# Ledger of designs, part 87: designed miniproteins, single chains, continued (4)

Each design is a single chain, and the fold is of that chain. pLDDT is the mean over its residues in the fold that is shown.

## One batch from the design tools (miniprotein)

Design m15023
Fold by ESMFold2-Fast:
Structure m15023 (fold): chain A 73 residues (1-73)
Amino acid sequence: MPSQEQATAGGRAAFEVLVADGLSPERAGKAAAGAVAYLQEGREDAAVAVLQSHGASPAAARAAVDALRAGGL
């Protein structure tokens, strides 16, 4: 299991990528939470799709998924 520190760092990095892409903090938080749930199921394409459904660009969605995976997801 990822450490709480690694998971927190990955979640923060994903959130910051989404906010920098123009999502509101509330929207970015919901998008990141949805992506985490799909990545825990091994559904990377679904995680990217949920991020884009919240308004993330394809590049930001991929970067957010990469950040979450680097955090141990």
Scores: mean pLDDT 80

Design m15024
Fold by ESMFold2-Fast:
Structure m15024 (fold): chain A 60 residues (1-60)
Amino acid sequence: AANLEKLADMFAAEAEEYRALAEEYRARGTPEDLRKADLYYQLAEILAEQAERLRKLAEE
């Protein structure tokens, strides 16, 4: 069963996946790939923020 800790872990894992994907697209270096890299970095940051929020709730 999912709980807040597991959900936070899932969001953190997805954030790492999107960061890795962003780095891969950045390495390709085309304007389209650089735009994709920026979007994936933004998504990673959002997921990381949600993971932190869920961890704080789990500590209650």
Scores: mean pLDDT 83

Design m15025
Fold by ESMFold2-Fast:
Structure m15025 (fold): chain A 87 residues (1-87)
Amino acid sequence: MSAEEKLEELVEEFEKRLKEVLEESKRNNWSLDEAEKRIKEVVEETGKRVDELVEEYKVSEELLNKTEKRIMGAYLRVMDELTALHK
């Protein structure tokens, strides 16, 4: 598996985990603070995995920037949805 394929899988897993946090926050009526805490944990774990892949596969700066942009985009989308949910 290429570095690009592994990063793509990591981004897809990240997006899935963010959606799970959003759905769980809706189901359990979490506060914004609790939901943000859970999202921060997912972001931190994903960041560590990105760093590991960059080290192992000598990922190019262009591929890293593309991956970080996708991660940031997913994060911003879920934060917007959480904010809308809490009025």
Scores: mean pLDDT 82

Design m15026
Fold by ESMFold2-Fast:
Parts: C-alpha cells; structure tokens; sequence
Structure m15026 (fold): chain A 100 residues (1-100)
C-alpha cells in the first residue's frame, strides 16, 4: 500500500532529523546551503532511498542545477524515473504515484 511506503520513508526521515539538523543549520547560517544539501542530501538519499553514494551525488548535483536554473515538469519526471531505477521499493512506489 502507498500509505505504508510513505510511513516507512517518514520513519527514516525522523531517525535522521536530529543527527543532521544541527549540521544543516550551521552550514545554512553561513549562506552555504549548497554544501548543506551536498553533505546531508547524499547521506539521506543513501539511507532513505537506498541509493549508492555515486548515484546519490549525481541526484544532489541535478537538484542543485534545478534550484539554480529551474526545471520543467518533463525534466522533473525524467529525473524521478532515473532515481526510481536504483531506489528502494518503498521509494519506487512513491515515485510511481507522483508520475501517474
């Protein structure tokens, strides 16, 4: 069920929240949100989405590009399809729901 997949992802997010919040806040306070996303985002994608380190880094780089340059709905869908191929089953279900 999609609801169970969302609950599983949320539990992983909650578990990481305390560990990374202070680091993210410190880097953001320095005006370096890109470094915060690089450090926190890669670890979160590995832990929550089940991505390997190389794929997680590529995902963070694409997210930073979308933030700086903007992204079309088409580019977002293509990006989600690429993530889905290597993501954990619960994250694949969430991506399928978003693309439907």
Amino acid sequence: ALEAARAAVQAKLDALSDKYTELAEELEAKGDYEKALEVVGVEALQTIAGLDEETAKEVVEELLKFIKEGASEEEVKAFLEKIKEKAAPEVQLLIDARLA
Scores: mean pLDDT 68

Design m15027
Fold by ESMFold2-Fast:
Structure m15027 (fold): chain A 92 residues (1-92)
Amino acid sequence: SFKDEAIKMIDDVYKTSLALGEKPLAKWIKEVRDKLPDMTNDEMIKEMEKVIGGIHLAAIISEDPAVREALLAKGDEMALKMKRLIDELQKE
């Protein structure tokens, strides 16, 4: 389901943020993850868009080039996967 795939994406981004030492980003993502099960698909899409934006912002403000590149790559991966999931929902 869309919800299951969205939760998997958030869990992946959370783990990546922790591995990169981005503790404030990881904390915020976990708070979003905890709210996802109670959301509609439209609410989840809006929250996923915010998460992608937050990842890109965290990348821009990072002083570590390796962390910046990893966050940008993860944000882009999430955005592409979200586009595919939204396209599938629109076919229903």
Scores: mean pLDDT 83

Design m15028
Fold by ESMFold2-Fast:
Structure m15028 (fold): chain A 67 residues (1-67)
Amino acid sequence: GGREAALRGAEAGAAGDVERAREYALKASQNGGSGGATAAWGAAQGPEMPREKALEAARKGADSSGE
């Protein structure tokens, strides 16, 4: 689902692969996970984002869909 794609995007972003992170953000959106897509997008904005921060952003985006 979208949450799974968001986590993949967050991992890609943490690894510095912003293009891959954006690709997974789009996949999260396509799977109906708008919150997940937002979180993955956040990770893509910060390619050096630590995994812990990326996961926190993913949870926050999933919880606050509509923010």
Scores: mean pLDDT 59

Design m15029
Fold by ESMFold2-Fast:
Structure m15029 (fold): chain A 56 residues (1-56)
Amino acid sequence: MKYRAVGALRPVARLLGLPEVLSQQQVQDLVNRLSGGLSPQEAVKLLLEKGLIERV
């Protein structure tokens, strides 16, 4: 699965050195830098529900 950071998360992902197209693991890594402790599935679900990533 591939995702893209959108909206307010896009500059944050760039600052953290993440590519424009993110794997599920990279989405988890991004969320863990902000909150910690989420599985890859939980991180993806949270960011999709918040409208901060989209599927590509």
Scores: mean pLDDT 74

Design m15030
Fold by ESMFold2-Fast:
Structure m15030 (fold): chain A 86 residues (1-86)
Amino acid sequence: MIELDDAERAALIALVDELLTIPAVQSNPKLKAKLEELRAALRAGVPFSELPDELQAIAWLLYSALRQGKSLAEVVKELTGVEVPE
């Protein structure tokens, strides 16, 4: 299981903040709620290993996207299965 350092945690929080501003995310209440829960846990300093399995899966997807340099549109498409207009 991956442990996030402070820089990785900050980058992940920033990505979640950006995703929450996207209309396609805001119109998906289940995804929005999970991203808000993940953001709150990351800000509270909850260890990655102590996150619920679904939040760990989302966090890993977002972390992998950051490492691969994926665009916000690609990340939203992967999370929602819907393409975001640019």
Scores: mean pLDDT 74

Design m15031
Fold by ESMFold2-Fast:
Structure m15031 (fold): chain A 65 residues (1-65)
Amino acid sequence: MQAVLRAKADEIRARVKAGEIPSDKELEEMAREVSRQAGMPKQLVLDMLKSVMEDAKAGIDPSAR
């Protein structure tokens, strides 16, 4: 479900803003959980979560510019 992916993306953004950068291992664990719950391929979810983390590290907000 899209809502599960969005919830994990929001968690990653919040953690990055707090100075808590998720490790690659934590991203893999999150991707596995979302994949299990949403029925999405783990690789696709992992790529999406990595993109969210990179954007958050670069200071890109989820809001449209």
Scores: mean pLDDT 75

Design m15032
Fold by ESMFold2-Fast:
Structure m15032 (fold): chain A 85 residues (1-85)
Amino acid sequence: MERRKKAIELVIEIAKIISKEITDPQQRLEASFYISEAIRAIVEGDYEKALEYLDKVLEIARKNASPEAVKKIEDLYEKIREVLS
């Protein structure tokens, strides 16, 4: 339970960065969809699927956000991977 809660908190931090950094409405909606799917996968215990959805968020961020924001999302992604291992 603690591990899943921590992972979800980190995913919410990614969502906050996406909402501030991605100005294109369609890309923001797509990233938000993958964030929601990642949270659902974590709740269901499907950590591989959660990381796959977060990889999609990272791809969108790399094309649409600043390099500094991308680095923050990558750092959060690695923390999520560590927590879910």
Scores: mean pLDDT 87

Design m15033
Fold by ESMFold2-Fast:
Order: C-alpha cells, then structure tokens, then sequence
Structure m15033 (fold): chain A 78 residues (1-78)
C-alpha cells in the first residue's frame, strides 16, 4: 500500500491533532493520519466515519508527500 508506506516513512510529519483545532473534520483526518503513522491499521468503520472534508484533507496530505491523487483516493476506498 503506497499511501501507508509514505505515511510510515514520514512519521515525524504527523503528530496528534492540535487540541485547539475547532474543525472536527480536520481533527478526524489528523488523528487518522497519526494512527497510520504509528502502525494502526484502518478499519472499515474508521473509513466510513470519515467525512468528505476529512477525506479531502487526507488526500491533500498524502499528495504533498508524493502519493498520486488516484492512489490516495483508492486508499480511502479500501
């Protein structure tokens, strides 16, 4: 999985969500990326809990690290 590999290789780029972040979709996206960076496998329930805004945040974060848009979208559809 290219997206997971990129997240694992860039662990220092992902921290726990900022407790002062007021946007819940951003918090969920940051928590999801942080959990992946720590080796936590995603569950179907966790993928279903992601809003479109959270998914867009994750896609942009992965693309910024060199994942293709197509691979990032596919990763969230798995």
Amino acid sequence: NQALKVVQQNRSAFTKPDPNETNEDVKLAEQFLYDLSQGKERSQAELQALSQDSRNYIIQALVSLGVSVEDAIRFLQS
Scores: mean pLDDT 77

Design m15034
Fold by ESMFold2-Fast:
Structure m15034 (fold): chain A 72 residues (1-72)
Amino acid sequence: SEERAAKAEAAVAKAKEALAKDPNVSGEEISKIAKEEGVPIEIPSKYSGEQALGILEGIAGILRGVVRIKKS
């Protein structure tokens, strides 16, 4: 839904801000940010913060794409 896409995009924005302030942020910390924004995602702790951000951006893109399809 639109709300889910917006929440995922907000989580991406916060994750980018965290990585900009501390490039050593872990994938676990990115997962926590996503959960705080209402995106229930489990990213394995073995992934870096950058890798976890990439996964979160992919999810946000898919959710936004689904919203576009529903509006077409």
Scores: mean pLDDT 76

Design m15035
Fold by ESMFold2-Fast:
Structure m15035 (fold): chain A 100 residues (1-100)
Amino acid sequence: ALARAEAAARAAVEAARADDVEALEAALRELVELAKTGDEEVIEIAIKGLEEALKVAKTKEQLEVILKALRELLKVAKDLDLISRLIGLILRVIGDILEL
């Protein structure tokens, strides 16, 4: 699962950079599905990928897709540090959307 999670995270970042919302949604959907097992390493990879995608995201549509993925990860995360990071990212994305 780790190699697939890393590939999906990289694909999400590249899609965000290219402003390809459909490719971003597909990559993030794969990351969320891989994270549903509750594997903390997969969730950590997904969080890092979302942090990097958020740095290059430019449109409201990209931010809304990132927000959806963060909310889905929050449902499966059990580690308090990962939960804290997800909440922080969710609040940052909401702030970014409101500033657009």
Scores: mean pLDDT 84

Design m15036
Fold by ESMFold2-Fast:
Structure m15036 (fold): chain A 68 residues (1-68)
Amino acid sequence: SPLLHLRGEEEREEGGVKVTTRYEGVSPVDGDLEVRRTTRLEGPPGVEVDKSAERTELLRSERLRPPP
């Protein structure tokens, strides 16, 4: 079956904390493309990081720009 697969990943650093955003999507032959966006945080050793900002979101991607 024909499928469109979209994957991407972006990393950035804020205040010594590494923020990783991941994009994953698949479209069935007769369905809409949905993209799953997951955000994850990593702190340096010995630093406490608030994990409450980690989340997963679903996006409709007809106008989505994939990360470079």
Scores: mean pLDDT 64

Design m15037
Fold by ESMFold2-Fast:
Formats: C-alpha cells, sequence, structure tokens
Structure m15037 (fold): chain A 90 residues (1-90)
C-alpha cells in the first residue's frame, strides 16, 4: 500500500533528522489519504491527524529530539490506519 511506503519513508526521515524530507512525505501522506479514503469526513479526520502529529514531529526534530519525532510519526500512522479501517466498514 502506498500509505505504508510513505509512513516508512517518514519514519526514516525522522530517524535521520531530515526535516525537509519529513515535510515532503507529510504532504504526500495528506494527498494519498484523501485519494484512498472514500468517505470525505473520515479523509479529513485522517488529514488532520497527519497535520497535527506531523507538526509535532517536525518541532521535535527542530529541538534535536529524534525519539519524540519517531513516536509522532508512528501515532500519525496508527491514526490513519484507524480511519482507513472505518472507511472500509462503510
Amino acid sequence: MRLEELFKKSLEAAKKGDINSLKEHIKELQRAVREEIRNPELAEGAVRGIEEEGKKAIEALKRGDINSAVEHVKRAGESVRHFLELDRRL
């Protein structure tokens, strides 16, 4: 799944402290989520989760806190997975 690949790339960018790559992958995740989630309310919920956790991950990297950045990327992935599962049940 494209979303899983983008989350793996986001996680790698966070582990490397690569803020620019992380920002780019977050934008790609927001686009991919809107395309893959059929229900528009669930899609916007997932986008907001990515924006919130992505912002926290970027701020953590700006402070040199790689561990917190990695955890925020993981939480974004868990949130998106939840919304995808809800969308598939509709």
Scores: mean pLDDT 83

Design m15038
Fold by ESMFold2-Fast:
Structure m15038 (fold): chain A 88 residues (1-88)
Amino acid sequence: MELEEQVERLYEETVKKLEEIKAKAEEKLKDNKDAVKKLNEAYEFTVRQIEEVKKLTLDGKITLEQFKRAMENAVEAMEKFAAYLIKQ
């Protein structure tokens, strides 16, 4: 229960951060339809990946610490990709 609560909370916080990164980048990229499409594809891919990591964590196949690192890495990767698209 405690582990499941921590995993769910961190997952929800991570998805919210990814949505905020996407929304801010879309506003800056609104005149570049190709970049917006790539941003949306990256978001969808990232969410699917962290859903799988969540499942593996709840199944006991990876640790909570590994899960936390995966969530942090997902946010960092999305921020870097969004920044890359904006600078193009």
Scores: mean pLDDT 86

Design m15039
Fold by ESMFold2-Fast:
Structure m15039 (fold): chain A 100 residues (1-100)
Amino acid sequence: SAADELRALLEEFFARVEEIMRESNAPEEVREEIRRMAAGVLAAFDQAAADPRLSDAQLRVILRHYLRELADAAIEALEKYDPEAARRVRELLEETLARL
């Protein structure tokens, strides 16, 4: 389903953010904060995907919003410790949004 494809894209985005963080100078407490935010976004997307009243187009808009919010928060948190990691998350966001 479209919802399954969008969820897979979201999981791919999280896996790549995790890789960027693993290679970064960010302290563990910052990485854990970003992981908690990512888990919250996944839960919120699952709730939206379970709503039979939402169209595939509406799910794409919702996912775009969640990706931007998660990426913006991660960039802000990472930029203080590793500006290069923050830049990589920004580039990943742009690449992921282009696939929606």
Scores: mean pLDDT 88

Design m15040
Fold by ESMFold2-Fast:
Order: C-alpha cells, then sequence, then structure tokens
Structure m15040 (fold): chain A 96 residues (1-96)
C-alpha cells in the first residue's frame, strides 16, 4: 500500500537522522543512497508526491539549515522537516 511505502521511507529517514546526529558520514551516505533507490522505485504518482515533499523546503527551514555550524546539523534540520511533512501526508492518507 502507499502507507506501507511511506512507512519504509520514514524508517530510512529516521535512520538518516540518527546518523546525522551521530555525525556518522558513512552511515549517512549509505542511508541517503538507500533512500534515493527506494524513492526512485515508487509508482509514478507516489514518486511525484514524495519527491515534491523531499525536494522542497520553506525559506525559513533553508535559512535555519544554513545557520548551522556544520553539514550534519544542517542535515538534521532538513531531515526533521521532511519527516514531519511525510508523517502529515501519511496521516492524511489514513484519514481518507
Amino acid sequence: SEIEQIEEILELLRKLLEAARAKDWKKAVEYEEELAEKISSLPKELFEKVFKIVSSAPHEVREEALAQPNEFEALVVIVEHIIKKLEEYKKKLEEE
């Protein structure tokens, strides 16, 4: 189901978030690669919706990321935002 595919993406994003917080570059790269492969394998309609969420961040979120002292802290800001938006999208699907 769409919900199960979103849950798999959310799990990978949470793992990426943990790697970023731990400043584990190797794991962060591995999870980014797995995430990219997972998203690219989605059915076209779901791909378009998920890609829009992961590729767009509000100006305020981008400014907060750029204000961070290093790339890992910036990645944390971006990934937390994506997780929030995907959880909102999943909840909307569950309520339909």
Scores: mean pLDDT 81

Design m15041
Fold by ESMFold2-Fast:
Structure m15041 (fold): chain A 98 residues (1-98)
Amino acid sequence: KEVYKAMNLFQEAALELVQAMREAGLPEEDIERVKKVAADTFIKVQFALANNDLETAKIWLKEGGEEMIKIARDHGLDEQAKRLEESVKEALKLIEKA
C-alpha cells in the first residue's frame, strides 16, 4: 500500500504541475515534455517495483522528479516546483518502507 501511495502522490503532483502550466499559458511543447517525463518515470518506477528493485525505483523517481522541478522553476512556477519536490521526497520514503 505504501508503494501505491507513493505513485499516487507523484501522479497527483505531476497533474497539478501540468494544469498550472496550461493556466499560465506556457508553450505546448513544454507541457508535453512534462507529461512525457511524468509518464516515462511512472512506467519505469512501476517496472522496478514489480521486480522488487527498490533502489532503481528510487533513482528513477528522483531523476524524473528533478527534471520536472527544473522545468517548473524555469517557468517561474516555484510553488508547484516546491510541492513536487515535497511529494517526491515523501514518495521516496514510502518506497523505502515497502
Scores: mean pLDDT 83

Design m15042
Fold by ESMFold2-Fast:
Structure m15042 (fold): chain A 89 residues (1-89)
Amino acid sequence: TGLPGLLDTIARVNKVIKEAKELYEKTGDPRIKELIAELEKLRSQLMDLVEEIIKNGLTPELLTRSQKAVDEANKKIEEAEKYIKEVKS
């Protein structure tokens, strides 16, 4: 995963947050608000890992934590994108 994988995942989280915020303005759907909060929390966790890798280098522990965080973020992105698509339909 490393830095490129973390940065790509952060970019995807940002894209989904933007889309969710635009949809929330139109619908007022409380589930969308909840998904935005969950995605913002995951973004913060990914950004913390980026900072830690920059400071300490890519250790085996940080590689494992980064892979897990990227996988978790990808699952939440897919969940959010599915719900957004359903609400738009």
Scores: mean pLDDT 88

Design m15043
Fold by ESMFold2-Fast:
Structure m15043 (fold): chain A 94 residues (1-94)
Amino acid sequence: SEIERLLEETRRLNELSLEKDKEDRKKMEEINKETKERAEKALKENKEKGEELAEKIKEEGTRERGRILNENSVRYSMEAIKKAVEAVSLRNEK
């Protein structure tokens, strides 16, 4: 009968639709997984690069501070020697 044929075609189309939905969902899950893995990898690589840059800046800052402190120490020592020599010179003139 025409009714039985239409019902069978309806059932077949519903089964094909369900199978296609399952395939599409599986493909979406795969894409979501790959996207997540790529995002996590990019975040990790950016974090590692950021940590390396921060450490380099810290090391450079430590070196610069050390240089400035050494220059000031030498400068104050030289100034102290200069004043001591001047004091001795003035004492010898009296």
Scores: mean pLDDT 74

Design m15044
Fold by ESMFold2-Fast:
Structure m15044 (fold): chain A 79 residues (1-79)
Amino acid sequence: MEGILDDLKDSVVRAQKEGRMSPEQAEKALEHLDKGIEAYRQGNIEEALEHLRKALEIMVEAGVTTEEEAERTLRFAEA
């Protein structure tokens, strides 16, 4: 889980640098990913998954990933 969240943070930072995400979209996505990492470290898996979902929704809206890729990431994180 934590590794997935870290990888997504790298993707968001890269997308912002490449102009594929606005600074505001990137900040919102990173906030959710950071909260997800904290929730996971506290053993709150349900809260971590909810933050992961919200970050992925922002990334899909920005065109950084697809709905299919986001669903695959969530399924992998839930396993």
Scores: mean pLDDT 83

Design m15045
Fold by ESMFold2-Fast:
Structure m15045 (fold): chain A 97 residues (1-97)
Amino acid sequence: SREEELEKLYKLERILTELLRELVAQGVSPEERERLLYQAFYVAKELIEQGKSEEEILEEVRKWLATEHSPEEVEQYVEKGKELLKELQKEREERAG
């Protein structure tokens, strides 16, 4: 339903907003924050589709961001996050106003 889709979108927005707040507080540059948020978006989107709670998703995203990954893996997650974010923005404009 539209209500279910909006609930998932709002949940994702709350997660990304909390992560943005944390990254700003840590003094992460705008450029690096963007890259980290794309990775976080991909991880969070996957977990939302699995029905995980906001708290569980935040813990798993923080774990991902605290883990050392290969440059290739980071770039793959950034790319996937960018693609999913573009899709989400389009869906939000069409469905949420």
Scores: mean pLDDT 80

Design m15046
Fold by ESMFold2-Fast:
Structure m15046 (fold): chain A 90 residues (1-90)
Amino acid sequence: DEKKKAREKLIEELEKALKEAEKISEEDKEILETLKKLVENEDYRSLLEYIVEKNPLNVWARKALEEGMSNEELAEKLAELIKKIEELKK
């Protein structure tokens, strides 16, 4: 089940980022918590719209919305993005 695995991976990355909350800003923490909630609800369309709203220069999120990526592809790409954000905050 690719959808389940992709979602579980994304949730794990979000939980890992939230565990480092002591080193991240309150704004970044709120963003991560919102992303986790949207992923748990499988609302990947609203998730991409939220990313574009918070970072309008995120070319990847805009392209993903335009190209109609599947939920599995979105979850995998979002997990990679969240992991990169976590690395930058360390």
Scores: mean pLDDT 62

Design m15047
Fold by ESMFold2-Fast:
Structure m15047 (fold): chain A 120 residues (1-120)
Amino acid sequence: SLEEVKEEAIALLKEQERNLELIEGLAEDLSPEVKERVLKILKELREFLEKAKKEIENAKTLEEIKEIVEKILEKYKEALKKIQELVKEHPDDEALKRIEYIIQLQIDRIETLLDWIKKE
């Protein structure tokens, strides 16, 4: 149902917010310049997720929720590309690689939700 899909999407957004907090903790181990760039990416993701949550709460159709989740996926893919550039610049930074891995797992979670919505 529409309500069940909204509940699952909101639960995913709450999980995403918790994972952004985890990444902020990992960023404390980064050099000051790299940390600043990572924190900027996280801020942009947080602001997008806050807006997306309100849009999901107000959605009237499954298609509207699908479009919002697709936009979330696109924003996370943009964030991953930026983090991958940092990993390429700092290939021995294990904290940065851990951040990349966490963002990739979040993308996988979003894709799983999107696939589930498409089957409804």
Scores: mean pLDDT 89

Design m15048
Fold by ESMFold2-Fast:
Structure m15048 (fold): chain A 77 residues (1-77)
Amino acid sequence: SAEREARAREIAEKLRRESEGALELLRREPDREVLERLRERFEGIAEKLREEFPDSEELREAIEESRRRLEELEREL
């Protein structure tokens, strides 16, 4: 449905923005414990989103991008 597709797009955009913001915050104040908590929370959200929107390419891509950003942060810390 159009409503479901619009919702998936909205969530994807929000996820991308939040991941980018988290990267910037941790670059300013590196904290491995904060990164670990963010990664755990992110994986929980990603699992729920995959279950709710299993065929959404936009959400899958946003999740993959966010995971890459978290991996980049881990490398920087």
Scores: mean pLDDT 78

Design m15049
Fold by ESMFold2-Fast:
Structure m15049 (fold): chain A 83 residues (1-83)
Amino acid sequence: ETKVTETEIELEMEKGDVYLVDITNTSTTEPVEVTAEVTLYLNGEEVFKGEETFTLKPGETASIPINLPKTGKYKIKVKVTEK
């Protein structure tokens, strides 16, 4: 069975800021392979879409840095799929 986690956040952010998406394997015993899909919207327009796959050891965190192109109110959608 495929485990999927979806998160949606709205934030006012500034041009030149880096938004960091942290993905943590909360298992104490098992490595996990995850695919993270990140989409950013500014004023309802898609300004960023990225996908990255990580193999995370037990308790390991991977971080996805996103450079913000403009100042404004962003909607951030993160979808994490466990393989």
Scores: mean pLDDT 79

Design m15050
Fold by ESMFold2-Fast:
Structure m15050 (fold): chain A 63 residues (1-63)
Amino acid sequence: STKEELLEELEKAKASPKKPSSSEVARIVGLLLRFIADNSEDPKKREEIMKKLKEVEEYIESL
């Protein structure tokens, strides 16, 4: 699941004592975009999409 993969990668990145590489950041952003694309038409997923957007935004902002 794209959602599970995104969450796992984001958790790993946040838990890592090292700054993420550009390729790792690109992967996380790519997973987010795919998750949004896959779920944008489902109104029940809107809340989850917004939550994932915020999590990735906060992660990138912390870099």
Scores: mean pLDDT 78

Design m15051
Fold by ESMFold2-Fast:
Structure m15051 (fold): chain A 62 residues (1-62)
Amino acid sequence: SQDVLERLRREGLLEAYEISREMEEKGWSDEERERVAEELRKKGREEVAELLLDDLRLRKSD
């Protein structure tokens, strides 16, 4: 497989984690996180949106 495609996918994953950390550090609400995830979905970045929603679930558990 092409490393370029895999790299771009991993960059998206990293970006999602960076957004999640910044939201948590700034104390953004669950509503704000949901809003950002929805915007990412609209832009066709579904994997990043799903990761943000998963991080939201983790915040509620731990």
Scores: mean pLDDT 69

Design m15052
Fold by ESMFold2-Fast:
Structure m15052 (fold): chain A 75 residues (1-75)
Amino acid sequence: MSVEDQSRVVRAGKLGLEVARELGLSEDQQAYAAGVAARVALEHKDEPEEKVLELSRETARRVGELLLEGKLKLP
């Protein structure tokens, strides 16, 4: 993985963490949402950065909402 790819994954994870905190998720749920956001960035490394970061943010929000609704359980 290049330095640029690593930096993007880290930025996506931080965005997911921020979204999860805004939703009032628990610490474990925040970590899970951040991990999902980082994974989205890793899986879409061939896309433009702005598109990947927006997708990561949207995915983290959706996952966070499912966690808040009790529809998704932590592994």
Scores: mean pLDDT 79

Design m15053
Fold by ESMFold2-Fast:
Structure m15053 (fold): chain A 82 residues (1-82)
Amino acid sequence: DLLAALRAATEALVEAVRAGDWAAAEEANARALAYAAQLVAAGRFDEAALILAEAQIAVAEALGDAEAAARLRAQLEARRAA
């Protein structure tokens, strides 16, 4: 299941960022991008984009960047309202 694999990779990325483990974060990010590319190739762009957007918000929150997290959340809500 590519969606489950992408979600697991993004969760690993967020955990690595919280831990300050940048080597693990880069590895998880590379896996997430690879799974996202497979989903896009399969015509599942919207599903991949949603998971990646949620992961970007979680990473911003983990880094303490409240402004970036709020902006990304507003962008995601606008996309869902359209």
Scores: mean pLDDT 84

Design m15054
Fold by ESMFold2-Fast:
Structure m15054 (fold): chain A 77 residues (1-77)
Amino acid sequence: SMTGGEAGEFLKKAGEEAAKELGLSEEEAFEYLGALARHLARKHKITDGGEAVRLTAEYVKEHGAVEAIKEGKKVLE
């Protein structure tokens, strides 16, 4: 399974590629991915940042980075 560091590098690359596809800045894309990570952490009662990053990477692997960014935008408070 991915470490938190491996998941972080995966999300960085996936987020950069999806930002280009969506016409977003990298800053906006990572704001939305961060919102998704916080949402998933709350939903699954995760307090460890590395575990939240791993869970977010799993979401991106299952649904794609574009859909992850869209979901993060939707759940952003």
Scores: mean pLDDT 85

Design m15055
Fold by ESMFold2-Fast:
Structure m15055 (fold): chain A 111 residues (1-111)
Amino acid sequence: KKGLEGAKKAAEKAKKGDGLGAAKAGLEAAESGGGGQGAAAGGAGAGAAFAKGDEEAQKLGGKAAQKGLELAPTPEQQMAGGSGATGGAVGGAAGDTETAGKAAEAGAKAA
């Protein structure tokens, strides 16, 4: 599965309030490889996970973000993934799954 499609799936699950499913989709997309799209998918998974405040989802999202950044060959792609994860963390602190999902989607498009 391509990273961008994985990032979109993660964002949709986040909007539906499924932080764990979103994190899993992001991690799977990042692990499939995809350079910038892999980085964006990792960021999407992390953002969604943080939004839920679920410890399991947050750990899985963190792994997705790390794998995504590891696969990003350029600084721009690395920044896109990190921005998505940061936006998700802020949204998560506010309990806003929708904002976290939007941040994840924006990160995916930026990559």
Scores: mean pLDDT 58

Design m15056
Fold by ESMFold2-Fast:
Structure m15056 (fold): chain A 91 residues (1-91)
Amino acid sequence: SARERAIELLEKALEEPERLRKLLEEAIEKFKEAGIIDDKEAEEVRKKFEELYSLSPEEILDIMEKASREGDEIMEIALLPFQGLMAEIER
């Protein structure tokens, strides 16, 4: 299933913490330069990322679905490193 494939990719992404952290900082810099988030919101994104990294792949996917439905922009930015690395692994 699509969910089983997503879990597999996310498990592989979670083995690469340094790559995930680099993608996080790149996303934060890009959104700050665009004026979408400020320094306080950037700290909130980093906090959400650390919380996400401590969770299971299944829990992270459930949060991805919830954030998309609710329009939680801070959570969506915190999820970008996971989504970006999953996409790179799939290629």
Scores: mean pLDDT 87

